# Designed miniproteins, single chains, continued (5), part 20

Each design is a single chain, and the fold is of that chain. pLDDT is the mean over its residues in the fold that is shown.

## One batch from the design tools (miniprotein)

Design m16714
Fold by ESMFold2-Fast:
Structure m16714 (fold): chain A 68 residues (1-68)
Amino acid sequence: MSIEEVAKKYLEAVEKGDAAKAAELVRELAELGGETLPIAESASEEMKEQQEAVNKDLAELQKLKKEE
């Protein structure tokens, strides 16, 4: 499964309100070396801030993995 496919599934899970599925997909993105989740332009400011925080965490995890 590609990073883009996992990112699309993450957005779908968020839209459905499935927090458990969304968390699982974020973990899968980190394992695939994904650094960025797509931010929906139609999302609220609070949701955009949350997605930016997740993207920052994913980038840090990928850097740590490459440095190991």
Scores: mean pLDDT 65

Design m16715
Fold by ESMFold2-Fast:
Structure m16715 (fold): chain A 61 residues (1-61)
Amino acid sequence: SLPEEALRLAAEGARAFRAGDYATAARLYSQALELARKGGASPSFLADLEANLARARAAIA
């Protein structure tokens, strides 16, 4: 399902972020957010993805 695909992409984004690959993390979180929105994910999950995406983008400088 779209929410499950979003969870997998978010996990990949978290792995990229921990590795210091902020550009890849931002891309993966962005893709996860798009799928989560299309799949009708909870407001809390959408907020978490938006926060993670913002952190990844900030880390790119």
Scores: mean pLDDT 87

Design m16716
Fold by ESMFold2-Fast:
Structure m16716 (fold): chain A 78 residues (1-78)
Amino acid sequence: YTLEEVFKLFDKDGDGTISAAELRHVMTNLGQKLTDEQVDILIRMADLDKDGNLDKEIDFPEFVSLAKAMGLTEAKDL
């Protein structure tokens, strides 16, 4: 899977964002080596507000930043 294809799969509204819950599911599926706890840490690292409140939607650049934190080289080719 490419990061763009995975993002589009979970961007059901076509608005260019996905929910934090969908992002968590995507990251565990792509990484396979990550636990739910590790995904939580990565999502928190992408939270610019750093308030721990992730009820907002995540855009593609934030998604790519999380993928890079996972060590996914595919983020550079897309």
Scores: mean pLDDT 61

Design m16717
Fold by ESMFold2-Fast:
Structure m16717 (fold): chain A 66 residues (1-66)
Amino acid sequence: EEERLKKHRELLKKIREETSKGPENALTYSEFLELRKAIVDGASYEELEELIEHGKKLSKRFAELA
């Protein structure tokens, strides 16, 4: 339980750092809201990572198509 809280904090820090690096490395607005909901609902570390990876792939594909 305590280790889960620590990992949750580390994940939040990682998300903030990546979002701050730039728009190409940031989640879209909708993806950020989905992630925030998952955090509030107590989603697992693995589920949060999958959501981030999905968002990044979508953003990359969108940029390549443009």
Scores: mean pLDDT 60

Design m16718
Fold by ESMFold2-Fast:
Structure m16718 (fold): chain A 71 residues (1-71)
Amino acid sequence: MSIEELLERLGELMREAERAIEEGDLEKAQKLISEAKEIIKQLERYGHLVTARVARHELEELEEKLREKEE
């Protein structure tokens, strides 16, 4: 898979996760976040460390929103 395909998939997963959190579908949000983490690991494996770090920070923000919603 190319880096462009990984970035496109990552962006899609993060947008879907945010929507799922907003809709209260926490199970779906958790699944999407897990899939996004796997893509970030692939980016790190291929040496795209800056891109992976930015994506990880965005994912951490989504995880924080998910935790707040569970309260």
Scores: mean pLDDT 81

Design m16719
Fold by ESMFold2-Fast:
Structure m16719 (fold): chain A 66 residues (1-66)
Amino acid sequence: LSAEEVARLAAGARARVDEWAARGAVSEAEYARAMAAIDALEAGEASLQELLDVVAALMEEIAARS
C-alpha cells in the first residue's frame, strides 16, 4: 500500500469507528483497541491484515449484540 492509500484507509476506519461510538455501539475498550490498530498501521507497526482482523472482530461483536 502507498502512504496515500494507508492514510485514506485509516481516515475511513476512524470515521466508521467514531460513528459506532457516537451511537453507543462500541465500548471504550473496543474503541481504544480499534484506534490503536489504526495508529499502528499508520506508524508502520502493524499490517493491513491486522487492522482488518480488528475491524472484522468488532463488526461481529456489534452484530451479535444487535
Scores: mean pLDDT 79

Design m16720
Fold by ESMFold2-Fast:
Structure m16720 (fold): chain A 69 residues (1-69)
Amino acid sequence: SKEEAIELAKETLEALKAKDYEKAGELARQLFSLVPEEKQEEIERLLVRAHVTGEYEEALEEIEKLILE
């Protein structure tokens, strides 16, 4: 569901923020299984950008919008 995908996105970003990369990888895999392939690349790009820049809240808002579309 879209709600489940959004929750996984939140958990993935929290794991990245905590530097728990093993958990982040597992959560991201679950997230990608719930979204269309066309959206997976953009979500992955947003997750990477959030980790590099530290802008986790902005990334979550963009990911939520992408999932709901």
Scores: mean pLDDT 84

Design m16721
Fold by ESMFold2-Fast:
Structure m16721 (fold): chain A 56 residues (1-56)
Amino acid sequence: MDDEFEKRAKKLIENSILPEEEKEEFLKELEEAESVEQKVGVVLRLIGAELDVELA
């Protein structure tokens, strides 16, 4: 049942403005997350990283 969320999270990472290496790290963390709570944490960290890049 978490496959839809994970698929959307992967698309958010791939379509983000982050450098390729940052995207790869977030994708690894998402794949290693065992619970929905951990996957949500990865997405929140992604949003924070994108905000940091935008605030250049």
Scores: mean pLDDT 75

Design m16722
Fold by ESMFold2-Fast:
Structure m16722 (fold): chain A 108 residues (1-108)
Amino acid sequence: MKEKLISLLEEAKKLVDELINDIRAGKVTREQLLDKVTELVRILREAYELALSDPTVPDEVIEKLREALRIAHELLTLVATHPDDRQAIIEKLERLKKILDEIIEMLK
């Protein structure tokens, strides 16, 4: 199951990278941004539930996944309320990417 968890986190990281690039390029609509952030929350929730079901996953990983999910929900709210605040959205995405990198490193 560890391989599936890593795969989900790498998928989430790829989506974060794509979002940062799309926002910087100015080619993403509010609707597309909401859809992609909603998908990001879904992937992170699946990863969190998978980690909770596996007793071999360290508590520190579970806590970092909880923080990642919290940031993703904050990001969803920010996109829904202030979609024009590109800098704030990018800053949250970059913070989320850092946490995802830390979790992946801990699992490898």
Scores: mean pLDDT 86

Design m16723
Fold by ESMFold2-Fast:
Structure m16723 (fold): chain A 60 residues (1-60)
Amino acid sequence: SLEEEIKKKEEELKKLLDEAIEVANKYVETGDEKYKEEFEELEKKALEIQKEIEKLKDEL
């Protein structure tokens, strides 16, 4: 169960990171502040999931 939860969160994290990378690249290329804001929201969500994964792995 715990290992399956970790795997599920890792998949969610990968999706968020892929989106964040694309948005970050857009921000770097264009300088549009909209992409900066979108990146920051995605980064925050990804960091929260990363912390949850690390905590679950430590408890396992």
Scores: mean pLDDT 83

Design m16724
Fold by ESMFold2-Fast:
Structure m16724 (fold): chain A 60 residues (1-60)
Amino acid sequence: MSVRQFKLALLRATRELFGPEVAEKVLPLIKKAKTKEEAVAAVESVIGREKAAEVVAAAA
């Protein structure tokens, strides 16, 4: 999966699991991410590591 595809999958999973408001907060941070690791860190910065792990599992 490309970085772009992974970023889109993370955004979709965030929206489905935690709602559009959380997804909107994550969106600008994910857009700035250049790697998969940076994209995961962006999600973690908004919702924390535990919830971000759920998003990553759903995006995989």
Scores: mean pLDDT 82

Design m16725
Fold by ESMFold2-Fast:
Structure m16725 (fold): chain A 93 residues (1-93)
Amino acid sequence: SMEELKKIKEELEKAKEAIKKGDLKKALEHIKKAMEILKKSNLPKSEKKKILQEIRDIAMELMKKISKDQRDLLLEAIGLILRAIGEELDLEL
């Protein structure tokens, strides 16, 4: 649980750094890794909701940096945002 939380936070920090450096593909991979760890984790619902919101915020920042000629990358970023919303909704059930 605590080790999983630390790993998720490390991946999200790496994603933020990659966005700042313009390495958008690397940022996307770090966001995906954080989401994968989160889904398999036994963290409390309140903590999962906070992380999902942070994932959405980071993916939105990533999306703003993507040019229209990078369609596949844009679709993957949109897909992550939608997936994070879906996971948040599932936590309310």
Scores: mean pLDDT 85

Design m16726
Fold by ESMFold2-Fast:
Structure m16726 (fold): chain A 92 residues (1-92)
Amino acid sequence: NSKKKEEELKKELIEQYRKLLAAQQAAADGDLDRAIALIKELTGRTPANAEELKQLLLELNKQLLEQYDKLSEEYKNELGREMGELRDKVLS
């Protein structure tokens, strides 16, 4: 039961990270409307400019890492690998 909860948390965290990467990629591509829409959906806050968008992205990354730290080492290693792979693919 405990392992099942960690597995579910891992899956939720990877989906949150995927959405975060999509917002970062949209911003990098100059698609600010899409990046702002994604961040508004995730945070309920509408960034007024690119600097606020950057700050909200950093805040979301911090919150994700705090949730990541609640996982056992085995799941942390697996999730860290999957997150790294997604980052390399999306932000390259």
Scores: mean pLDDT 77

Design m16727
Fold by ESMFold2-Fast:
Structure m16727 (fold): chain A 93 residues (1-93)
Amino acid sequence: SEFEKIALKVVNDLVDIFEKVFGKLTDEQRDLLAELIRRILEKMKEKNVTSLAEAYKIAIEVVREFAKTHPSIPKEKADEIIKELEKRYKELE
């Protein structure tokens, strides 16, 4: 399905971005990434996302909200994650 293709791309992008921002992930960081991915995919499904561009916009918003409630992700690291997502969004233009 188209949704599954977009979801897989978003999951792979978030894994890559977390590894770029944090380096080799700890067990705690892997759990945080899994929860973040779950929330992003849930929001994408709720909004009936049909494009990768829409998915990146949702991912950026969810990361911003997630960082406010998860102090294990410092603001500077959250900003780096958002910047990497914005770069990937821009590459679609």
Scores: mean pLDDT 87

Design m16728
Fold by ESMFold2-Fast:
Structure m16728 (fold): chain A 89 residues (1-89)
Amino acid sequence: AIEELERVAEELRERIRELLERGEITEEEAEALLRSIERTVEALKEYIKETEDEEEKRRKIELAREIQLSMIDMIVAINRLEKEKRPLP
């Protein structure tokens, strides 16, 4: 469970890094997303240590992954819309 959580966190961090390198998100947005992932990982690590239900642990990790991906996708979508509607210099 903890190993799966750490794997998911690394996948999310890599996605953020790729988006930043492609200019799809700003440095500030990348920092905010990475901080959100760090806080979520720490909270889930505590939950996993106190919970015996292996299915519930997996369910919470999957839900957290979906929420984090949704936030990343939302920021990317907003940034793309902003670029599309921005008047040319």
Scores: mean pLDDT 80

Design m16729
Fold by ESMFold2-Fast:
Structure m16729 (fold): chain A 90 residues (1-90)
Amino acid sequence: AREAAERARRAAEEARRKAKEGDAEGAGRAAREAALAAMEAAEAAGDKEGILRAIGLALRAIGAELDGDAEGAARVAEEAARLAEEAARA
């Protein structure tokens, strides 16, 4: 759980950096990584609702990337990192 939460946090930091560079594709990839790490953290915690939320975040990350919304992708990555931290503290 903690390892997955740290990975989600690092992915969110990467997504933020890519968004500042205007790299929507890079930000979207980092946001998907953060969502997958959040799903792993929720699974480790037995949080079924957290798993569904993480799946929703992964879909939103794909949508932001397709729309060229680098800032939107970074926001999704931040939500995923918070979800992973909540799961790690459970």
Scores: mean pLDDT 85

Design m16730
Fold by ESMFold2-Fast:
Structure m16730 (fold): chain A 63 residues (1-63)
Amino acid sequence: MLSDEELIARSVGYVIRAIGYELDGDKEKAIESLEKAIETLKQTSNPDEKLIELIKKKKEELK
């Protein structure tokens, strides 16, 4: 199993990827990457609800 630190690092990677897609004008792929970030954070033993909420808000802004 991945550690919580590894899962958080993967989630950050997805957020960075989403920013890249947003800058490229690919909002659909940006939203997909943010969804993967949320799913990854939910796999931690104690999910950071504030961080998940922030990512969800960013995803809604891209719609």
Scores: mean pLDDT 81

Design m16731
Fold by ESMFold2-Fast:
Structure m16731 (fold): chain A 57 residues (1-57)
Amino acid sequence: KKIENELRKVQEELDRARALKAAVDAHPETVSPETRAQLDARIAELEKKIEELKKKL
């Protein structure tokens, strides 16, 4: 199903976003607060997307 492939891609994106957040959290001065907030929002959105995709499987 297309949904299974999409779930796999979203999972990879989430893993990458989480890694970026860890790096940014270690060095918050090198990135704007706006960028940090966008990363947090993106992670939350990706988590929600995964939950919704799992419901459709």
Scores: mean pLDDT 79

Design m16732
Fold by ESMFold2-Fast:
Structure m16732 (fold): chain A 57 residues (1-57)
Amino acid sequence: MKIVTKVFDLEPIDGKKPDYKIGAEEAKKILEENPNAVGAAVVETPEGLKVAVAVAE
């Protein structure tokens, strides 16, 4: 079994940059929609907050 990390960009809401709450909700949605996802985290990058998801392939 191979675990790969996929990174998803967070889209701004009402012209505001996404915060950790928006990131956590997106991470939860991705975990619910992807049964092979084994974990997700909101990560801080130079471009802002993103969601990193570990997926079993």
Scores: mean pLDDT 74

Design m16733
Fold by ESMFold2-Fast:
Structure m16733 (fold): chain A 65 residues (1-65)
Amino acid sequence: MEEATRRDAELARRYAQEKGLVEEMEKFIEWAKEKGILSEEQAYAVFLALELMKEAIDKIIERRK
């Protein structure tokens, strides 16, 4: 179960790194904030969610105490 999840997380992370998806998402957040699509508070919340997802994926991959 965890082994399959870790493998999928590693593949997803590698894909995101190769495609620059995290960097593109950060650029999208800034763009949406500048265009008034996201408030500053909403943009900050989405940014925190992105950081938490990155941390969660890293924890799944590393699985170290």
Scores: mean pLDDT 69

Design m16734
Fold by ESMFold2-Fast:
Structure m16734 (fold): chain A 92 residues (1-92)
Amino acid sequence: GSEQAGILIEMADKLLALGAKVSARLEGDKVVITAEGAGPEGKEIVREAARRLEELGAKVEIREEGDTVTLTVGGLSPEAMTAVVLHIMGLA
């Protein structure tokens, strides 16, 4: 359902509210979301979103590199992936 897309959109909106620079792209059957300047609070938000997504059957990977956190999500429908990218990139 749209529930996984909703979690990712909520996560992105929270990261933007913290002043992080958020971007998203499609990579094959996966959505890749990158947040720069998220700080410790932003990294916790990403970890919480990842746990919720795994509970819904999505496959998630988190990479933390200095002040950048990247979340890779597989197992979403193409429609859900597109909705997430369009929302985050302001193309909707």
Scores: mean pLDDT 84

Design m16735
Fold by ESMFold2-Fast:
Structure m16735 (fold): chain A 64 residues (1-64)
Amino acid sequence: MYTVVGDTGDAGAARAIGGTVVREYPSATAEVRGSRVVVRTEDREAAERAAAAVRATGGTAEVS
């Protein structure tokens, strides 16, 4: 199981990323708290997609 913890610096971006990941990967879960998004998934591509999206906003993402 992969966990992505991201901080986008923007609440709208965090919501958009979380919503997009769960739509594209229905087995993934996303929790949004302000500018932060936590994605949990067994799909490596979903984890990489989430981390890349966070980093594209100029934010930080950790994958574990």
Scores: mean pLDDT 84

Design m16736
Fold by ESMFold2-Fast:
Structure m16736 (fold): chain A 128 residues (1-128)
Amino acid sequence: WKAPKEVAEILIRAAEMYANKGDYETAIKLAKLAIESNPELKADALTVLGHAYLKKGEYDKAIEYFEEAIKIDPNNARAYLVLGEAYLKKGEYDKAIEYFQKALDINPNNTRARKLLEEAQKKKEEAE
C-alpha cells in the first residue's frame, strides 16, 4: 500500500516523461489521474497537464491549466515559465516577457527562463 501523495508524485513524473517522448495523450491521462489521486499536488499536476497541451500546440488550453496552477500556488516558478512559453508560441511577446520575469523573480538562477526572456524581447523588437 502507498500513500496517495506518493502515487500522485509517480503519476506526475510519468506524465512529464510521456510528454517529453511525444506521447501527449498518455501524459494528459496520467496528469488527470494525479489530480484525482491527491488534491495537494493539483498545482503540479495542472502544470504538467498544461505542458502536454503546449507540446500538442493547444496553447489556449495550456494557458488555462497554467493559470489555474498559479491561482493554487502563486510561487510556482515552473508554471510561470511554461505560461510565458505558451504566450511566446502564440506571438504574444509582452505577456511572455511579463511571465518570464515573474519566473525569474521566484527563481533567479533559472537559465532557461533567462534565455526565453531574451528570445521574447528579440522577437518583440523584430515584430515592431
Scores: mean pLDDT 83

Design m16737
Fold by ESMFold2-Fast:
Order: C-alpha cells, then structure tokens, then sequence
Structure m16737 (fold): chain A 60 residues (1-60)
C-alpha cells in the first residue's frame, strides 16, 4: 500500500531525473535529486535503493 506508492513516486522521480540529465538541465537535475533523497530519508530502506540509482544515472 503506502510502500508501493512511495516506490511508484521514486520511479517517477528517477524517470524525470534521467530526462533532465539527457537535456542537461542542471537546475532540474538538482531539484529532482533533492526530492528523491528527501523521499528516501523518510524511508531508510528505500533510501539505499534510490541513492544507488541516482548515482548510476549521474555517472552517465
């Protein structure tokens, strides 16, 4: 239920981050990254997964 909603929100934010990286929109990359980490901090188990995915996207 709530965990599934948070995972869905995280996936949406990751998709927006990937699009922002492709567009090289630095402001949007920063905003979306902050939102992803804030979402993860509210859920520690999700935080580790989100952090890893964000780092992988930023290395591209």
Amino acid sequence: AEKEELEEKGEELLKELEEAIEEKDIDKIQDVTVELFELGEENPDLFEELKKKVEELLKK
Scores: mean pLDDT 74

Design m16738
Fold by ESMFold2-Fast:
Structure m16738 (fold): chain A 50 residues (1-50)
Amino acid sequence: DRERRIAELRREIRELMGRLRELAPGDSPEYRQLVAELGRAVRELRRLEA
């Protein structure tokens, strides 16, 4: 159960990071939204791994 959620979160993080790489670093609304979503996913992953 926990391993399945970790795998899913890792996949989401990878996808979000891919999108962020395509968007040049900046103050675009889309970039900001993706950064926020990435932060949430990483925080949840750390919680599950702890």
Scores: mean pLDDT 79

Design m16739
Fold by ESMFold2-Fast:
Structure m16739 (fold): chain A 64 residues (1-64)
Amino acid sequence: SSSLEELAERGLRLLAELEARARTPEEVREVIFLEAAFVLAYLGEDEERLREVIREAEALLARL
């Protein structure tokens, strides 16, 4: 399988967990921005940008 698809699957799991844990309007807004960045990176087949979004998602999840 392509590394792009593996990164996409990982990103989707992280974003789903962020959606489940976000409580405040500010937290929800941060999740929405990460979801938008994820979609753009995936559509652009930008593996490096997708890794960056995953790292940002992991950092946000750690502080929720």
Scores: mean pLDDT 86

Design m16740
Fold by ESMFold2-Fast:
Structure m16740 (fold): chain A 67 residues (1-67)
Amino acid sequence: VREDQIAYLEKRLAVAQKLADAGVPEAGKAAEHFQRAIDALREGNWEEAQKHADEGIAHLRKAVAAA
């Protein structure tokens, strides 16, 4: 369900935003991509949402590795 996917991305966005606020590198990029993924899902653009979700996860992994 789209709502479940949005909820998942919102939780990831919250984590990325907290790390970005703490000055962790890559976290701001992760937050930007998760926000774009949520926006794309709300517009019904699943392909664009998946692209941004994948990029957000990649940047979040880099942020966690750097922390």
Scores: mean pLDDT 83

Design m16741
Fold by ESMFold2-Fast:
Structure m16741 (fold): chain A 59 residues (1-59)
Amino acid sequence: SAAELEAQARRAIASARRLLDGPETSRLVAIHELEELLKQITDPELQAEIREVIAELRA
């Protein structure tokens, strides 16, 4: 469901934020998970937050 996907995305974002200062391999795995979620999420504000976190993980 959309609500379940949004909840999963918010958990993935929180997890990814804990990895910002982590190893490159962990950050790359988080980026991949967030990119897959981004394909399924339709909420534009949540999409923007996911894109922001991906950009920070790539920095």
Scores: mean pLDDT 84

Design m16742
Fold by ESMFold2-Fast:
Structure m16742 (fold): chain A 74 residues (1-74)
Amino acid sequence: SEEELEREINRALATIAGYLLAKEFVRQGKLTPEQARELVDAFAEVESLEDMLKKIEEAKNAQTGEEALEIARK
């Protein structure tokens, strides 16, 4: 179905976005690889593209990796 395909695409996009953000935080020393996996997993559970973009913007502005994880888990 169209709705099922949309959910799959949104989840894939959210996962990629989470991966890129997690990779950057690991590079900066703000997250361990284990915490980075948690961040990616949290983003993979996002229901919509709009929610994903909002979480990316909020997480990008986080001062610590822990704050980014909290934002992703909302």
Scores: mean pLDDT 79

Design m16743
Fold by ESMFold2-Fast:
Structure m16743 (fold): chain A 55 residues (1-55)
Amino acid sequence: GADEVVRAQLAAAEAGEPLLSNAELAAAIEAATGRRYSPGEAGDLFGAAARALYG
């Protein structure tokens, strides 16, 4: 699901990979899941996941 894509991007960022833009993250979620997210929605999911793991 979208949360798996977001967690994979958090793990990549923690490993030193550059952060995806909100638009790139939205495109990655659509490619992986077939679900369409706006860039803002993708950014909100990433921020929520980061706060859950690190905040």
Scores: mean pLDDT 80

Design m16744
Fold by ESMFold2-Fast:
Structure m16744 (fold): chain A 68 residues (1-68)
Amino acid sequence: DEKKREEEIKKYLEELEKYNELSNEYDKKAKEALEKGDKEKAREYIFESASYGVKAIGAAAKALALRK
């Protein structure tokens, strides 16, 4: 029982890390696009960064729900 909960928590924490990394990568790309004056690409990357951020929050919430 406890072992299965720990494995599921680990899985959600791995998803959290993955989505946070993707969110950060797109945020960096958005900043680079803004520096180049590409406002269209910057908006696209900002949206992608925000989308991955929401997924990261979802993964964190699932991990927390499994903790006592």
Scores: mean pLDDT 84

Design m16745
Fold by ESMFold2-Fast:
Structure m16745 (fold): chain A 61 residues (1-61)
Amino acid sequence: SLPSPEEVEADLYFAMGVLAEKQGDKETAAEWYRKAAEHYERSGDTENAELFRKKAEELEK
């Protein structure tokens, strides 16, 4: 079966976050991880939403 549009968008935001983090841009990485978390929340995946919110918060410390 094909992944949902929400799942594909979450994966894209996650990939952008990883790219930004590798480039040393923690602020931009945190923003992408937050967007991923929002999309996981909308799809009902509260566990992954919480995980990515915590990851974004850790980068902003």
Scores: mean pLDDT 79

Design m16746
Fold by ESMFold2-Fast:
Structure m16746 (fold): chain A 91 residues (1-91)
Amino acid sequence: SKKVEEAKRLAEEARELAKKGKIEEAIELIERAIKLLEPYNPKAALEAEILVGMALIALGVSRVTGEDLSELAARLAIEAAEVIIKGVEEL
């Protein structure tokens, strides 16, 4: 499916962006990949959504408290992207 191939491509790009510290850009691509994957692998889509939620909480805490949680947010975004890639490969 073209949607499943696009979800994997978006997740691979998001993983590279997160590794470069471009976390908000990575999350945007992950959210798009989740929507494309959800009809085909709802379990992988849900697991990725939970990881994205945790990454967004880490960024939110950083903004409010001034604590640097960027590396935690990046690791969570990378894991979300990897969950999507594996979820596509299981199809």
Scores: mean pLDDT 89

Design m16747
Fold by ESMFold2-Fast:
Structure m16747 (fold): chain A 97 residues (1-97)
Amino acid sequence: NEYEKLVQEIEEKMELVAEFSFQVGDQSVTVRVYRDADGRLAILEEHSGNFSSDETLYNTLKSLIASAARMSLEEVLQTARDLLLVREDHLKENPLK
């Protein structure tokens, strides 16, 4: 599907510049920030053992990539941190178990 193709292109053509991992109970979340040779940035989020629906993740990644094209690396990293904080709060209030 289009999401899998996008992830593959990012991993093959872009450099991993930052990675954040954390655990909530028995689940883990990893956020990776990539940068290409032209300064284009992308943010990928992965959950342990289960991805959100392809549609949700693809739409989120597409929006973040579009935004990152006009953002500095520092702004992208701050956005990634904000996503992690929101995820932790969401998991506390609405457990994914």
Scores: mean pLDDT 62

Design m16748
Fold by ESMFold2-Fast:
Structure m16748 (fold): chain A 61 residues (1-61)
Amino acid sequence: LSPELKELAAEAGLSPEGAEALMQLLREGMPEDVVVGLLQREAGASRELAERLVRLLRESL
């Protein structure tokens, strides 16, 4: 993960391992809206932050 992604993931309440798990879900074809929902529920991130983070994670695939 880029430093910017690590920083944003930490801001969203995700560990580096959590961010890697979300990347794996995206690689496996899980829809972005589902991953956004998981991030909001499990990490407590706002919708805006979750959508931004998921977009950047997908760009890193």
Scores: mean pLDDT 77

Design m16749
Fold by ESMFold2-Fast:
Structure m16749 (fold): chain A 89 residues (1-89)
Amino acid sequence: MDFEEIKARIDAVPEEAIKKAREANRILGTGKQSSEAIAYSVAAMIELAALGDAETAVENLRKAVDLSDLTPEQRKKIEELIEEIKKLA
């Protein structure tokens, strides 16, 4: 992927998708996370906001959720945000 392809992908990602990913990461940060879970959440934001790759971002967010100690309510809210990101991107 060259700079022109990256730029086109970034320009195609709606701001609303980035906002929802930020909210998902905020909720993840309120739970107990392993270093691996933090790495996946950071990778998801880079994939979405810097590379415009919503599909990979969603997969990395799901891995972060699976590796985090979250309440059922926190997990449900993050899954709802992930589904919204998938619809927008």
Scores: mean pLDDT 76

Design m16750
Fold by ESMFold2-Fast:
Structure m16750 (fold): chain A 74 residues (1-74)
Amino acid sequence: SDEERIAATLAEIDRIVAELERLLGPDHPLVQQVRLAVDAYRAWIAAESDPARKLRLAEDMLATLRQILEEVRA
């Protein structure tokens, strides 16, 4: 279901944020910016009533975080 996919996507986002904190430390400027962006996107996802649109927002956020993680690991 879209709800299960949203939950899985948000869990993956949390894992990437945790990995960025592990690599850079919680006080790193990039980690702080990522946390603020994730909080803003979570608020938008919570306000969205359409499950398909919630999923799109979550997937877009995940794609951005994956790109950031790849750049940090390079």
Scores: mean pLDDT 87

Design m16751
Fold by ESMFold2-Fast:
Structure m16751 (fold): chain A 60 residues (1-60)
Amino acid sequence: LGIKAVVVEDYKAKKPDELSLKKGDKVEILKVVDEYYVEVKNLKTGKTGLVPKKYLKEIE
């Protein structure tokens, strides 16, 4: 995908495969997993993991 997005609200990972994010972080969407979750790379930390889509806004 390679789509860039910004985190709109802090997210705390609840499972080992999830990634914690801070509001304002820039991420790259690597894969859409289902209707609720995407796999992302945090561009600030370089870490990857699953996050709920609702915490992200795609950057134009």
Scores: mean pLDDT 82

